# Ledger of designs, part 37: designed miniproteins, single chains, continued (5)

Each design is a single chain, and the fold is of that chain. pLDDT is the mean over its residues in the fold that is shown.

## One batch from the design tools (miniprotein)

Design m17267
Fold by ESMFold2-Fast:
Structure m17267 (fold): chain A 96 residues (1-96)
Amino acid sequence: SESFELPPPEELEAQKKLEEKIKELAKYLEDTGLKEKAIEYLHETENIPREKLEKLKSEELAELLLRAEAKELGIKETTVENIEELYKKVLERLEK
């Protein structure tokens, strides 16, 4: 059974929540025009070239924002609760 592992239900729920929040954040970035601010934040915190970030879709930027926030907060495991907190923290950063 070493070559066949299904994620536990809790992990599957966390993955679904992450996909949901990525889409929600991507829409938020498009609706508010904060995409450029997100690119600047990722360029400064993750050392990713602006040219590379500008080529990404809003959903790809949203995923990077959530991962960057998880790294900064020292969150190693993604749970539904942690994903909700990450989403909230990303919004707080983009609104300032």
Scores: mean pLDDT 77

Design m17268
Fold by ESMFold2-Fast:
Structure m17268 (fold): chain A 73 residues (1-73)
Amino acid sequence: MKEKAQEYIEKAKEALEKGDYVEALRNVHLALRYDPEGALPFAEELAKKLREQGKEDYANGVLAIAAHALATA
């Protein structure tokens, strides 16, 4: 389970480097499903980067997904 979460975190990082925020969000959501606690630091980092680029709605979406995943873990 945690290995699969790490795989999705790596895909999210690649998408973020390419500027594909939709794919980065999708992959972080999948990572949080497999390992909420392990994926949380990356979800927070992604939200911070999204805010820096003026994408507040995406940043809030990432944090809401992370909060829900932790509440159901």
Scores: mean pLDDT 79

Design m17269
Fold by ESMFold2-Fast:
Structure m17269 (fold): chain A 66 residues (1-66)
Amino acid sequence: DETFQFLKENYEELRAKHPDADALIQRYLDASEADKEKVYQAIRDAGVDPSLLLAAVQYEEFVKNL
């Protein structure tokens, strides 16, 4: 599926540019609504495009449904 591959590619690009991205994505998914904003801002302040982050989060949610 091209959509799944696109999300995976964004996830891998994020991880390649930010070594801690994998852990941050997981923390974002596990965080409460208040904590999600803090994690999101930390990743954004690291120079990550919001769209790239959201695509990576979508990918993780997709994988959890497998």
Scores: mean pLDDT 73

Design m17270
Fold by ESMFold2-Fast:
Structure m17270 (fold): chain A 98 residues (1-98)
Amino acid sequence: MSDHKLLAEVTGPVYTLKIYENEEEVVLVVSSTEPGGPVLAEFVYPRSSFTGQQILEIAELVRAGKLEEARQKVLRMTALNLLKIARENGDTSAPEVT
């Protein structure tokens, strides 16, 4: 029983970036490169925020060591996918409906 599956891992001299997924969410974890080092930051996105193609493209950028491009792509794709979902549900932005 593994709750999350590791999709990609990039180890740098100071930190390691890992991308996990399960059926409900995609998780980006920044941790110390040292064995058993602490998690420094965690970013959680709904599974619906990414398609399989988007996840593969992010994983390829991470594997290529293009961490800045991977980060920008995650943010852009998440924003675009959330906007698409909001538009399909008739919302311009959730939850600013006052």
Scores: mean pLDDT 64

Design m17271
Fold by ESMFold2-Fast:
Structure m17271 (fold): chain A 72 residues (1-72)
Amino acid sequence: MKEVTVAVRLDEGTDIDRVIEALQAAGAEIKEYKRLGDTLLITAKVEDPERVEQALREVPGVLSVRVTELPK
């Protein structure tokens, strides 16, 4: 598994639990998350960062997704 930081921009009133559920459904092991205004920052271990990005883009109220692989 790869450790990644996921930055998700959310629309007003978007349920954060929807984003967490989508990450877990995509096989992500969530280590921590923090909300900063309209942005949710998540640190997770994932098998496939592209799959995680795609799953998050399918969540209603997600405006943008950026997945960054953490260097070893």
Scores: mean pLDDT 80

Design m17272
Fold by ESMFold2-Fast:
Structure m17272 (fold): chain A 83 residues (1-83)
Amino acid sequence: MMPPALVEMLTQPARDAIQQASTTPDDVFRSNIISQYDRSINIARSLNLPDAVRRLNEQKRFVSSASRDEIIAWLQDQIAKIE
C-alpha cells in the first residue's frame, strides 16, 4: 500500500512528462523530461525514499528511449495503477 505522499511524488513527474510529450516538439521534449526526472530523483534521495527513487528511475529509463506516443500511453497506465 502506497502512502498518499508517495502517490503524488510518483504521479506528478509522470503528469508533467505527459504534458511535455503532448505540447513540445519531439526533438526538445526528451531533454526537458529527463531534466525533470533528475530533479525528482534528487528530491526523493534527499528525503531517503529508496522505493520512490527506484520507481522514478524506472520511469526515467522508459522516457529516455520511448517515442512520444509510447511515453504518453505508458505513463497514463502507470498513473492509473498508482492511483
Scores: mean pLDDT 77

Design m17273
Fold by ESMFold2-Fast:
Structure m17273 (fold): chain A 84 residues (1-84)
Amino acid sequence: AERVIELARRAAEEAGLSEEKKEALLRETEKAVELIEEGVKTNNAAKIAAGLLLLMGALLDAGLSPEQAREILAALREYEEELE
């Protein structure tokens, strides 16, 4: 979980996001992680999908590149696999 959040923080800092936008991105990243954790615990594929989509939207809304978004999404998918 911490790795996904740290990657998002680093990407936001590298992109020069304001503190407000960085905090908003980090909050949405934490929500996405929680959805993945809940989805795995309850065997709910829809919650897992919702977590991935939420993170993708938050990263793109923050103005991160598709390449940066892919890296952070890959880390969230890796975390999902670790929970299974």
Scores: mean pLDDT 82

Design m17274
Fold by ESMFold2-Fast:
Structure m17274 (fold): chain A 63 residues (1-63)
Amino acid sequence: SEETVIRLLMEVLGISELTARHLVEKYNLTRKSILSLSSEELSKLLGVNLSLAKEIKARVREL
């Protein structure tokens, strides 16, 4: 769900709920869209390091 992705981004990236919600809406981030992106593509899209992008993908797989 959207709320699950928002919570996950808050936890992994240490960002506020408002910032996480903005990213989800801006980039249309769903479980499916995150899993369709490579870790490198997700890293570039969110402006985070590759390790964090891999962690996001690993946690999204468990949803």
Scores: mean pLDDT 86

Design m17275
Fold by ESMFold2-Fast:
Structure m17275 (fold): chain A 78 residues (1-78)
Amino acid sequence: DDFLELALAAVGGDMKTALELREKIGKEKGPEAEELGGRILSVRTYGTVADKQELGKALANKDLEKIKEIASKYPVYE
């Protein structure tokens, strides 16, 4: 799943891979999906320690709905 790979790359600090996955998601699934990818990137860059830990747990459980919930609190990464 491209969103799980993006979240994994972002949590791991691999911003190059995360940005490439955001572009791929935008091309394949459209602008709303690309915006979600940008919000996931914002959790890594601007997120609280608690939100980063919750994102890590959601990623370990492959819980896309929880990842979306956490990311929805953050702006689209520019």
Scores: mean pLDDT 83

Design m17276
Fold by ESMFold2-Fast:
Structure m17276 (fold): chain A 67 residues (1-67)
Amino acid sequence: DPIVQQAAQYLQDTFGLSPQDAISASRTVIGMLRQGDIDGAIDYLQSRFGLSRVQARVAVSRIRSLL
């Protein structure tokens, strides 16, 4: 999936996630965003990867722009 690959590359380059974590995170975030669960996507990135709220919001906004 080209959208998952682009989101995963962004998460690797910006936040230093491993390739495996970036792919997993991208699939989860994209799934949440397709269901309209923006807050769930933000909370997921904070709880799972230790991103700040600001970092998680920026990440979700960038991934949403790919949809």
Scores: mean pLDDT 88

Design m17277
Fold by ESMFold2-Fast:
Structure m17277 (fold): chain A 89 residues (1-89)
Amino acid sequence: SMKEKLLAALEEAAAANPEHAALFAELKALAESVPAHVAFTALSLRAIGLELDGSPEAPALLRALSLFYRRLGKEKLAEKLEKKAKELE
């Protein structure tokens, strides 16, 4: 399901970014509590906010969203987010 793919992407990103454990714990709780499309919209808006604030959390969340798009088979969208994450580092 979309929810399982989203949770798997968040778990993979959390494991790769232990310094942002608190952020990913919050995002996982949100993803578990609401429908997948609502969670995805909220995560996308959070990523935009973190990017505008120049937060070091922004690349990690963008990579989580990229992993989600890859699990959906949306390779071009995944590549776009990965490039953006690299530009913010």
Scores: mean pLDDT 86

Design m17278
Fold by ESMFold2-Fast:
Structure m17278 (fold): chain A 93 residues (1-93)
Amino acid sequence: LEELLKELEKALEKLKKASVEEAEKMVPEVLALLLKLAEELKKLNDPDFEEFAKEIDELLLEAAESKDPEERKKILLEIIQKAIDYAKKVLKS
């Protein structure tokens, strides 16, 4: 989990500095990290996990439905930030 958190933090910093075109190319990498994080978090049996997963799924759907690349980048940044915040909360408990 700690190594995945570091990878997500690096992805967040890279995405913040990325152009819209570079951000679109990062989508598969970010999705792969989110899937790995979800697998690790499921093992921890945290009661807030289902609500967190639902929030992320709703944001992913919003990004997929958006035709604006700038809006898609903004949503992707929000997804990564929420994932980092939740992982940090779980690690402190």
Scores: mean pLDDT 80

Design m17279
Fold by ESMFold2-Fast:
Structure m17279 (fold): chain A 79 residues (1-79)
Amino acid sequence: DHMRRILEEFRERDRTIREAASKDPRIRELVERRDELGRRAAEAAHAGRWDEFDRYLEELRRTTRELDDLVNRYIASRS
């Protein structure tokens, strides 16, 4: 059941991100930015504003990459 495994991995990752955000304000800021960009992208898609959606999606990808890198560094610092 690959979907169940993926969802479990996603839940574990999200838990780790939330833990890191509670201890690192930079991680918290990136989480908040990711969530805001996600909301803006969803709103643009719902309104049929696909050019805005694409722009928000690119910013979301960039923010998610930065968040992932910072969280991975946080994890490594605890190892």
Scores: mean pLDDT 83

Design m17280
Fold by ESMFold2-Fast:
Structure m17280 (fold): chain A 95 residues (1-95)
Amino acid sequence: LEERKDDPDAQYELGVKYLKEGKLDEAIKWFEKAIELDPDHPKTPAAYDRLAEAYLLKGDYEKAVEWAKKTIEKGGIPSPEVILAMSEYELKKLK
């Protein structure tokens, strides 16, 4: 309803704000909207990484790893927390 619903950069910034506030469901919503609005935007790999971080904080490990893989596919680098989650995923597959 507010701000720049037609601006993927503004939607990404809203996601970051909600993520910082611990409002994980709101953060996820805004990052998904930013990606949907412009999947080729320069911020899209960062949005995937932030989605992975939000899902990791929610304890949704499988989705966190999924979004981390999409970050790499888009040419981005996952954050350290997300890289750790991917490493844990690989360790679990060995058991």
Scores: mean pLDDT 75

Design m17281
Fold by ESMFold2-Fast:
Structure m17281 (fold): chain A 72 residues (1-72)
Amino acid sequence: MTEEEAERLKEVLAQIDPEVAETIGETVKKHFSGGAAQAMYDDVEAALGDPEKGKETVARVKAMADLAAAVD
């Protein structure tokens, strides 16, 4: 993934949970490539119209990022 893709993901996450956005953004920059990062971005963006779905998506993205950080 590009740095621009990671920054866009951070912006979308910040609309739901600013505390999670910084941690996720850094982890995604380091551990996720193109397709996986894009899928996470699309899921979060789609969830912005529903606060409960948005929270669930943020929790899922955070869990994936935490797992990636723990492996590396």
Scores: mean pLDDT 62

Design m17282
Fold by ESMFold2-Fast:
Structure m17282 (fold): chain A 95 residues (1-95)
Amino acid sequence: SLAGDLKNIMELLDELAAETDPRRRAILETTISLHLSGIYFDAKVQGKEDVAKLAEELQRLVQEFIRMLDQQAPSSQLQDMMEQIRELIAKILEL
């Protein structure tokens, strides 16, 4: 389900934010990317253009979050980005 997929992405992002091992981080990043691609693909196939558009935005925010983690951004900025991601997920779930 879309709700289950989005919940899984949030749980994986929380795990990624706490992960210090580079190899495990790479696996988490790949897994998150695959789930996001799946949501986008399913939305396009089903003609849910509104969901597809928000899924693209979610992918953009997740890529920014990963970049911020790699650049060792302050925890306050990471928390702000995570909140933006959660708000976008809530918007997708309302569709």
Scores: mean pLDDT 87

Design m17283
Fold by ESMFold2-Fast:
Formats: C-alpha cells, sequence, structure tokens
Structure m17283 (fold): chain A 89 residues (1-89)
C-alpha cells in the first residue's frame, strides 16, 4: 500500500504571507498539491510533484490567510493538512 502525508506551514515575511507545502510519500509518484483558501473560498493548484519529499511555496499579499492543503494521486485525495491561519504583522 502507498502512504502519503501532507504538511502545511504558513509564515509571514516582509508583509507577504508565504505558504509552504511538504508532501511525503513511501513511493515515487506524481502528486498534485492543492491549496484551499478558506478566507476567499478559492482553490489554488500548487503544482505536480514526483518523489519521496517535495516542497512547494507560494506568496500572497493579503493581511490574513486561512488555508488547508490536499494531496491528490490518480484523481483521489490521499492526504490532507488541517486548516492553518497566518496574519501579516
Amino acid sequence: PMEFKVTQELSVENGVIRVTKTVESTQEREIDVVLHDHTTGKTHFLGRATGAVVKKELEFEQPEFTASATAIADGLVVAESPPKTARAP
């Protein structure tokens, strides 16, 4: 069986909210990483990744961002991170 884990981190640097996704897999496989923006209700495709550990970063210029991340393989949700909030200083 294939095992996936998604970890999400939100940070604020120079007034910009940065979103970092780490996706871990027991096998090398194509994984689609999707960000769900709970503040706007929008969904952002972060990119496709292959390998055991992959990190993706995006930057948002807004005062508050609440998001969760979902990892998708072969059109199926294989892992999800809980929602996390970041606020600009």
Scores: mean pLDDT 66

Design m17284
Fold by ESMFold2-Fast:
Structure m17284 (fold): chain A 56 residues (1-56)
Amino acid sequence: MEVADPEELERRAERVGINGARTRGEHHGREVTEEELREMGERARQAARDIVAYQK
């Protein structure tokens, strides 16, 4: 754990968001499509930007 650069934080959020989506899908017996994963990654990245702006 460390204070990451804004851009790296966005990348981490995107990856974590995608992993979370897959895990939730498996729990519900639902497969997440690549399109959904892409959209979730983009949303996670956008949320990370808000967090980065707030953390200042």
Scores: mean pLDDT 66

Design m17285
Fold by ESMFold2-Fast:
Structure m17285 (fold): chain A 96 residues (1-96)
Amino acid sequence: KSNLQQAVELREKGLEAHEEGKYEEAISLYKKAIELLEKDESHVALVIRTYVELGEVYKAMGKIEEAREYYEKARELAEKYEPSMLPMIETALEEL
């Protein structure tokens, strides 16, 4: 499978783990997805979405400063590559 296909599957498993309250597993899966996606700049939109997903997991755990760090990483990438994602990320930061 391609790095993109593997990363998509890891993100799907991460979302499932988050929904089941398996936060540490979700974090591990999302971080592995980012490592695969970062190997090709064409996947930056998925990197941004995965940073938002990491922020949501940390927020669910009550780790507000770690959630903020990941939302801010997503915002920095969105400002450069995907400005259409900024309203969603700014809302996530405001809800912290």
Scores: mean pLDDT 87

Design m17286
Fold by ESMFold2-Fast:
Structure m17286 (fold): chain A 74 residues (1-74)
Amino acid sequence: PPPQTLTVTKVEILDENGNVVKVEDSTATSSSDAPPVVEVDTSDLPAGKYTVVTTLTGSDGDVIEYEEDIEVKE
């Protein structure tokens, strides 16, 4: 299918226990044929494993979530 324009509506950072430790506001847009590129400031997070959950809304009202595991090292 043709690519659809997606708008980032929410970015959440979860710790290894699934607790939300940070919420980022984003105005980024993406295409449905590629994952969104969002910048997350991790300088205030302790070393450990986190999951970034990016919520996007399509122009037709579809809600899509992308999950990415990250590791903060020190």
Scores: mean pLDDT 72

Design m17287
Fold by ESMFold2-Fast:
Structure m17287 (fold): chain A 96 residues (1-96)
Amino acid sequence: MEEEERVAQELADRVMKAQKLPESQRPELIARALENIKKFGVEEAQRFLRMADLIENKDWEGLRKLLDELLEAATDLSEEEREEYRKALEEFIAES
C-alpha cells in the first residue's frame, strides 16, 4: 500500500540523517525498510518513526509516554524488566 511506501521512505530519511549517508544509498535503505515492514508490520515501523520524531524534537515527555504505551502492551514483561526499560530511557535522555 501507499502507506508502507511512505513509511519506508521516512525510515530511510531518518537512517540517512543519523548516519550522514549519501543519496546514492537511499534506494537500498528504502528497499530494506519495505522488507522490514513486510516482516514486522507497518504499525511497528510507524512506532519507530514516532520514536525518532520525539528524539529529534527532544520531546522527552512524549518519548516517556510512548515507552509506557509499549510496556502496557507487553503484559508478559516482569516489573523488573519494565523498570530496566524505563531506566535505559532515562539514561538515554540524560546523555542527549
Scores: mean pLDDT 76

Design m17288
Fold by ESMFold2-Fast:
Structure m17288 (fold): chain A 89 residues (1-89)
Amino acid sequence: APSDPFLAAAVYQRADKDKSGKVSREDFLAAARAMIDELIAEGALAESERDALLARLEADFDEMDVDGDGVVTDEELKAYMEKVLAEAA
């Protein structure tokens, strides 16, 4: 199953700390690792699931990055969220 779209959005918001509305692949993956580590520390996620969840979030970034420039904008994130929520209905 694809990653929870709300988790991808939460990772994006963590990565966009300066509120520029632009997040690079490196910033997104750094925020993803930090969030996964917090979930493991809280007991919400098993340590063995870290790599699988990180890989899914990396794939989610690639899907959000529709122009392939290595940067996701607020508009691309919103389009991704709307698409995933529509497919779930």
Scores: mean pLDDT 77

Design m17289
Fold by ESMFold2-Fast:
Structure m17289 (fold): chain A 88 residues (1-88)
Amino acid sequence: SRLEELLEEIERLLKELGLDIDPEELVLLVAQAMAVKGLSDEEVLERLLKGGFPEELARLAVEGARELLADPEALAAYMQRLLELEAA
């Protein structure tokens, strides 16, 4: 799927940049900011860039978050996985 392709590219960039961030967690956090705060793609992108994220990574995270929000089943599965990681 497009979401899986975006996650693979995000993981590649995170490893290249030496960032110890889970690509699924990053995408879900961006999706939560969009859904809860009602931020546009442009507003989230600007905030990620201001926070020090490289433009390529920020763009992919925003695109991944929109793909995730368009798929309620995938979103539910991602939320469940994060809850399992917090419980460990």
Scores: mean pLDDT 78

Design m17290
Fold by ESMFold2-Fast:
Parts: C-alpha cells; structure tokens; sequence
Structure m17290 (fold): chain A 101 residues (1-101)
C-alpha cells in the first residue's frame, strides 16, 4: 500500500540523517556529503516510482509528508553543516513539487 511505501521512506530518511550526523561527528564530511547525495537521489527515484504506480496526487501527498519530516529533523538538528544539507534537500523537493502541478 502507499501508506507502507511512505512509512518505509520516512524510516529510511531518519536512518540516513542519523548516519550523516555520525559521519560529521567523526570528521568525515566527505562521507556525510556523499550520503546526503545518495538520500536525495533515492527519494527522487522513489517519488517518480510512486507517481508511475499510484498517480500524481499520491506522489504529491507523499512528497508533502517527506518535506514535513525533513523540516522536523531540521528543527531538531543542532549541527549547522547537517542543517545546510537538509535545507538543500528540502529546497530541491519543493522545486520538484512545483513541477508536478
């Protein structure tokens, strides 16, 4: 179901952000940047698949939930570098949302 797909995406996003923070804590900014890029790519590919399988309205609803979760994670974040990575992902997703309408 779409609810199961959304829940898996949200769980993956939380896991990726946690791992990005762990890399930053280790001074591995190169790996943090790489992982943020991987997360962004996986989210976009999954949204394209959701649009194909469930339609545009469903993709927009999932996208709005993903943006909301990233905004929540950003508000809970203390590291400015990690915040900047989350902000870039949110910005790109908001542009994609505008293109879907």
Amino acid sequence: SIEEVLQQMLDDIRSYVKQINEFVDEGRYDLALFLASVLSSEVFLKLEQIEKDYGKEAAIKVLDSVISELQKLRSEETNSFVKSLIDKIISNLQKYREELE
Scores: mean pLDDT 90

Design m17291
Fold by ESMFold2-Fast:
Structure m17291 (fold): chain A 93 residues (1-93)
Amino acid sequence: SVEEYIEKFEKLINDPNVEVLELADLLYEILTTESLENRKKFLEKLLEIVTKESTPKEKREKVIEALEMIKPLLSPEVQELVDELIEKIKKSL
């Protein structure tokens, strides 16, 4: 199901009307239901998609906002992964 979550994420990022809450809902689902290995794979692919030159800065900012929104609801180990991801996305802004 990691591939299905990646496809859903790509669809949301390419949607001109995507809202932060829609991104937050998807990110929360995968980061709480999948194995740690699958969560790491998803986050690696998310970083690749979000930092593409073709991805607008406003979309990167929405992803950061969604990640910050769900972070307090995640386990400490996953919070560390999310913090590293946020830093990497911010460097692409």
Scores: mean pLDDT 85

Design m17292
Fold by ESMFold2-Fast:
Structure m17292 (fold): chain A 82 residues (1-82)
Amino acid sequence: MKRVDIHVHPRSPEEERHLDEVLDRVGEEFQRERDRLLADFAARGITDEALLNREGVELFYRILTRYREEHDLPIEVVVRDE
């Protein structure tokens, strides 16, 4: 199973607050896109839990990376196999 490790390095209280606000938006978008992903897989008859977990991790990584770049967030995202 793949795991996403998030390393957070805010340099100020202002950055920490900004990071929290952006991460809330990441979580909202991830939930919406994950629901869409699950619906698509169900429509295609895909029930492979390992594949679902992998695609979910890749989705989260892509959303988080995009927000990190757009908002210059002091975070590093690492995808690991478990």
Scores: mean pLDDT 75

Design m17293
Fold by ESMFold2-Fast:
Structure m17293 (fold): chain A 87 residues (1-87)
Amino acid sequence: MEKEKEELINFVKEAAKEYGLPDDLIERIVKEVEENFDSLLKLDEETLQRLADFYEEMAKTSKNPVIQKYYRVQAKLLEKIIEIKKK
């Protein structure tokens, strides 16, 4: 579990950095992963995919470029959890 959690955190940090997210938002996402990792793993693949699709839609409709990037990172985070659950 700790190894999978670290993999997810490292993935999110890299994705957020590539998207140019501010450090404070990256820190917030990392904290959310640390606090909610066990709860997120309890969600089924269908629920995780629906949440990812929702965040991608929010990114497309957002007029704020920072919020758009934030939602894209959240969608990628949920997709990564699905990958981890398939192992």
Scores: mean pLDDT 81

Design m17294
Fold by ESMFold2-Fast:
Structure m17294 (fold): chain A 62 residues (1-62)
Amino acid sequence: ALGESGPAVLEAQRRLRLAGLDVPVDGVEDERTVAAVLEFQRRAGLPEDGVLDEATQRALAP
């Protein structure tokens, strides 16, 4: 959720950048990180909820 922080957010940010999205890798789920998750979900054909759910994390995995 917006404003959350931790290793899981940091890892998601790294994977979003590898997927070609411009997002900071600071471990904080800010507005830019949520926007990147929504954009990734749209590209992957997943529900656009901005949540790092299991389906979103699986799609981000290499």
Scores: mean pLDDT 75

Design m17295
Fold by ESMFold2-Fast:
Structure m17295 (fold): chain A 65 residues (1-65)
Amino acid sequence: MEKEMAELVAATLFAIHREEIERVEVRDGTIIVYLREDSPAAREAAKEITELLKKIGLKTEVRLV
């Protein structure tokens, strides 16, 4: 259930923030967000994703491409 929820949330957030996010991966219950570049918009997208995932109990890691 956590894996299915993580994948659904990851796909949704990637679709919303596709300009800032290069890709999203789910590994061992952790959602890994890859940012295209280090910009204010990308940091805001990462923050929104992290806050949402914390509320539903999912682990998040943000990486720069």
Scores: mean pLDDT 72

Design m17296
Fold by ESMFold2-Fast:
Structure m17296 (fold): chain A 65 residues (1-65)
Amino acid sequence: SKEKILKAIRKLVEEEGLSLDEELSKEELIELLQKYGVSASEVRKYLPPGKKVTLEDVLVNIFTS
């Protein structure tokens, strides 16, 4: 669910100090979100095309879906 992804992103920012604009590989982002209970298939619904992704990219895709 969108709510589950939003909660996981909030925890990454607040508890792990990850910046919203920090470039990650898609694999790294999927692994980080899986630590907070989001499945890989659920994350992939909100990933942009290309090799790199930010938490901000995921948030934009969630709010524009």
Scores: mean pLDDT 81

Design m17297
Fold by ESMFold2-Fast:
Structure m17297 (fold): chain A 94 residues (1-94)
Amino acid sequence: SEMGEIRAAGMDEAIAILSEITAIIKETKKKVPNDEEAKKQIDEIMKNLSEKLDELLRRLAAARTPEEVRAVWAEILAALKEAKGQIEKIKEEV
């Protein structure tokens, strides 16, 4: 189905971005193992991302049209990309 194809593509991209976020966090923590401020900033970004994804996943479950599914996936991917950018900035500043 069209909705199934949109969901599969969105999930593949989301998994890729989450994998990249995890790798950046691991590398940052290895580079600055005693930087408690950097760790707190990363934890806050991940908490905010988790809360936003929880909201968006509920909206995705309620979506009834391909247009609605596509719109929610666009927001999911945007939230993931924003979190990745914030974490990359922390890595550059430590």
Scores: mean pLDDT 88

Design m17298
Fold by ESMFold2-Fast:
Structure m17298 (fold): chain A 77 residues (1-77)
Amino acid sequence: YREVEAEAEVDGAVGRARGLVGNEAGERLLGELARGMAEATAIFKEPLRTETEAAGEDEGGVEIERAEAEGTLRPAP
């Protein structure tokens, strides 16, 4: 698996499903696919980011001020 490719495929699959939406059956398919893709995306993003942030927080206590500064150094897009 590749995280970047997985996220791109999730978006692509949702886009393709929207193209199939023309009937009630298509709408239900899109809903099911969107849910599955959203869960797949969350699985890829959440555990990795949580582990990275958890490692930073484990350093908490001694150098709290620096840990906070480093967290602020990266403005979210």
Scores: mean pLDDT 52

Design m17299
Fold by ESMFold2-Fast:
Parts: structure tokens; sequence; C-alpha cells
Structure m17299 (fold): chain A 96 residues (1-96)
């Protein structure tokens, strides 16, 4: 489970690099991989940068975030994840 979560975070890190996300967010993901702990990030700045991704990369990002959230629930931790209503309507909706 933890190894699965780390793999998802590594894929997320690569997508964030392609989107040219702020270095601080990339460092946070790297720190999360090292420490095995994650938190949800869905602020307005993150959403704006995600808009720069291609449709294919957005789909992959949503898949990774959904899988990350699923693994986080199993581990009793919060990973980098959000519930997307759709790829065309909402980029970041926090799971209640």
Amino acid sequence: LREEGIKLLEELRELYKKAKMPEELIEMIERTIEEGKASTIVDAETIKVLESLSEEEKKRLYELLEKGAEVAKKLGKHFLGFSALSETEALGHLEL
C-alpha cells in the first residue's frame, strides 16, 4: 500500500514538472515521498497551473490523484488528491 502510494506520487511529480508547477509544490511532493506522508493540495494557484496541461495529461493527473486518495484512505493518511467532478467542469474539488 505505501509502495503503491509512493509510485503514484512519483508519477504525479513528473506531471507537475511537465506543467511547470512552482518548485515549492514539486519539493513538497519529493518530501512526501521521502517521509511517506502526504497532504491534499487544491488551492487556486494549483488549479491555474493544471489548466496548462494537455487533455491527456489532465486525465492521467486525475487518475493518479484518485488512486492516491484511495491508497490514502486505506493507510489512514491524506495523500495528494481531490475529487474531480469532471475533466471539463472542475479541476479541484475537495473530498468531504
Scores: mean pLDDT 54

Design m17300
Fold by ESMFold2-Fast:
Structure m17300 (fold): chain A 75 residues (1-75)
Amino acid sequence: SALAEEVLALAEAHLPPAVVATIRELLPLLDEEQLARLLEGLRRFAANHTPPADLAAQVERLRAELAAALAAAAA
């Protein structure tokens, strides 16, 4: 639960509303390890003040990580 709250806080601060909504729906399905990995990914993204071109690549990596976490949770 603490990890889920941290994930939501970072997502709400740094990600578009549509992605935040998806994360909210996924949180009850993720285990502690998946939550910790997602949190680490969000922290890396949030800490990186990169130019727009590099930011687009980082956003795509985060979306891929989220999709992988969703696929793992669904299995």
Scores: mean pLDDT 71

Design m17301
Fold by ESMFold2-Fast:
Structure m17301 (fold): chain A 62 residues (1-62)
Amino acid sequence: MSAEEIAEEAVKLAKELAAKGYSKEEIEEKVRDYIESQGPLSADDGDLVAAKVLQTLNELGG
């Protein structure tokens, strides 16, 4: 998968977990495990994924 696809799936997972009533901490852990399962990312790709996930988690945490 591309970094954009990984970021989109991670964001989708975070939103699905939030909709199911998981805590922010549980969502962060599951999303991290998902990203790690996709293998090593370049610095730019890792930054892209991290930025999108953090934005989504901040929106879910407000």
Scores: mean pLDDT 76

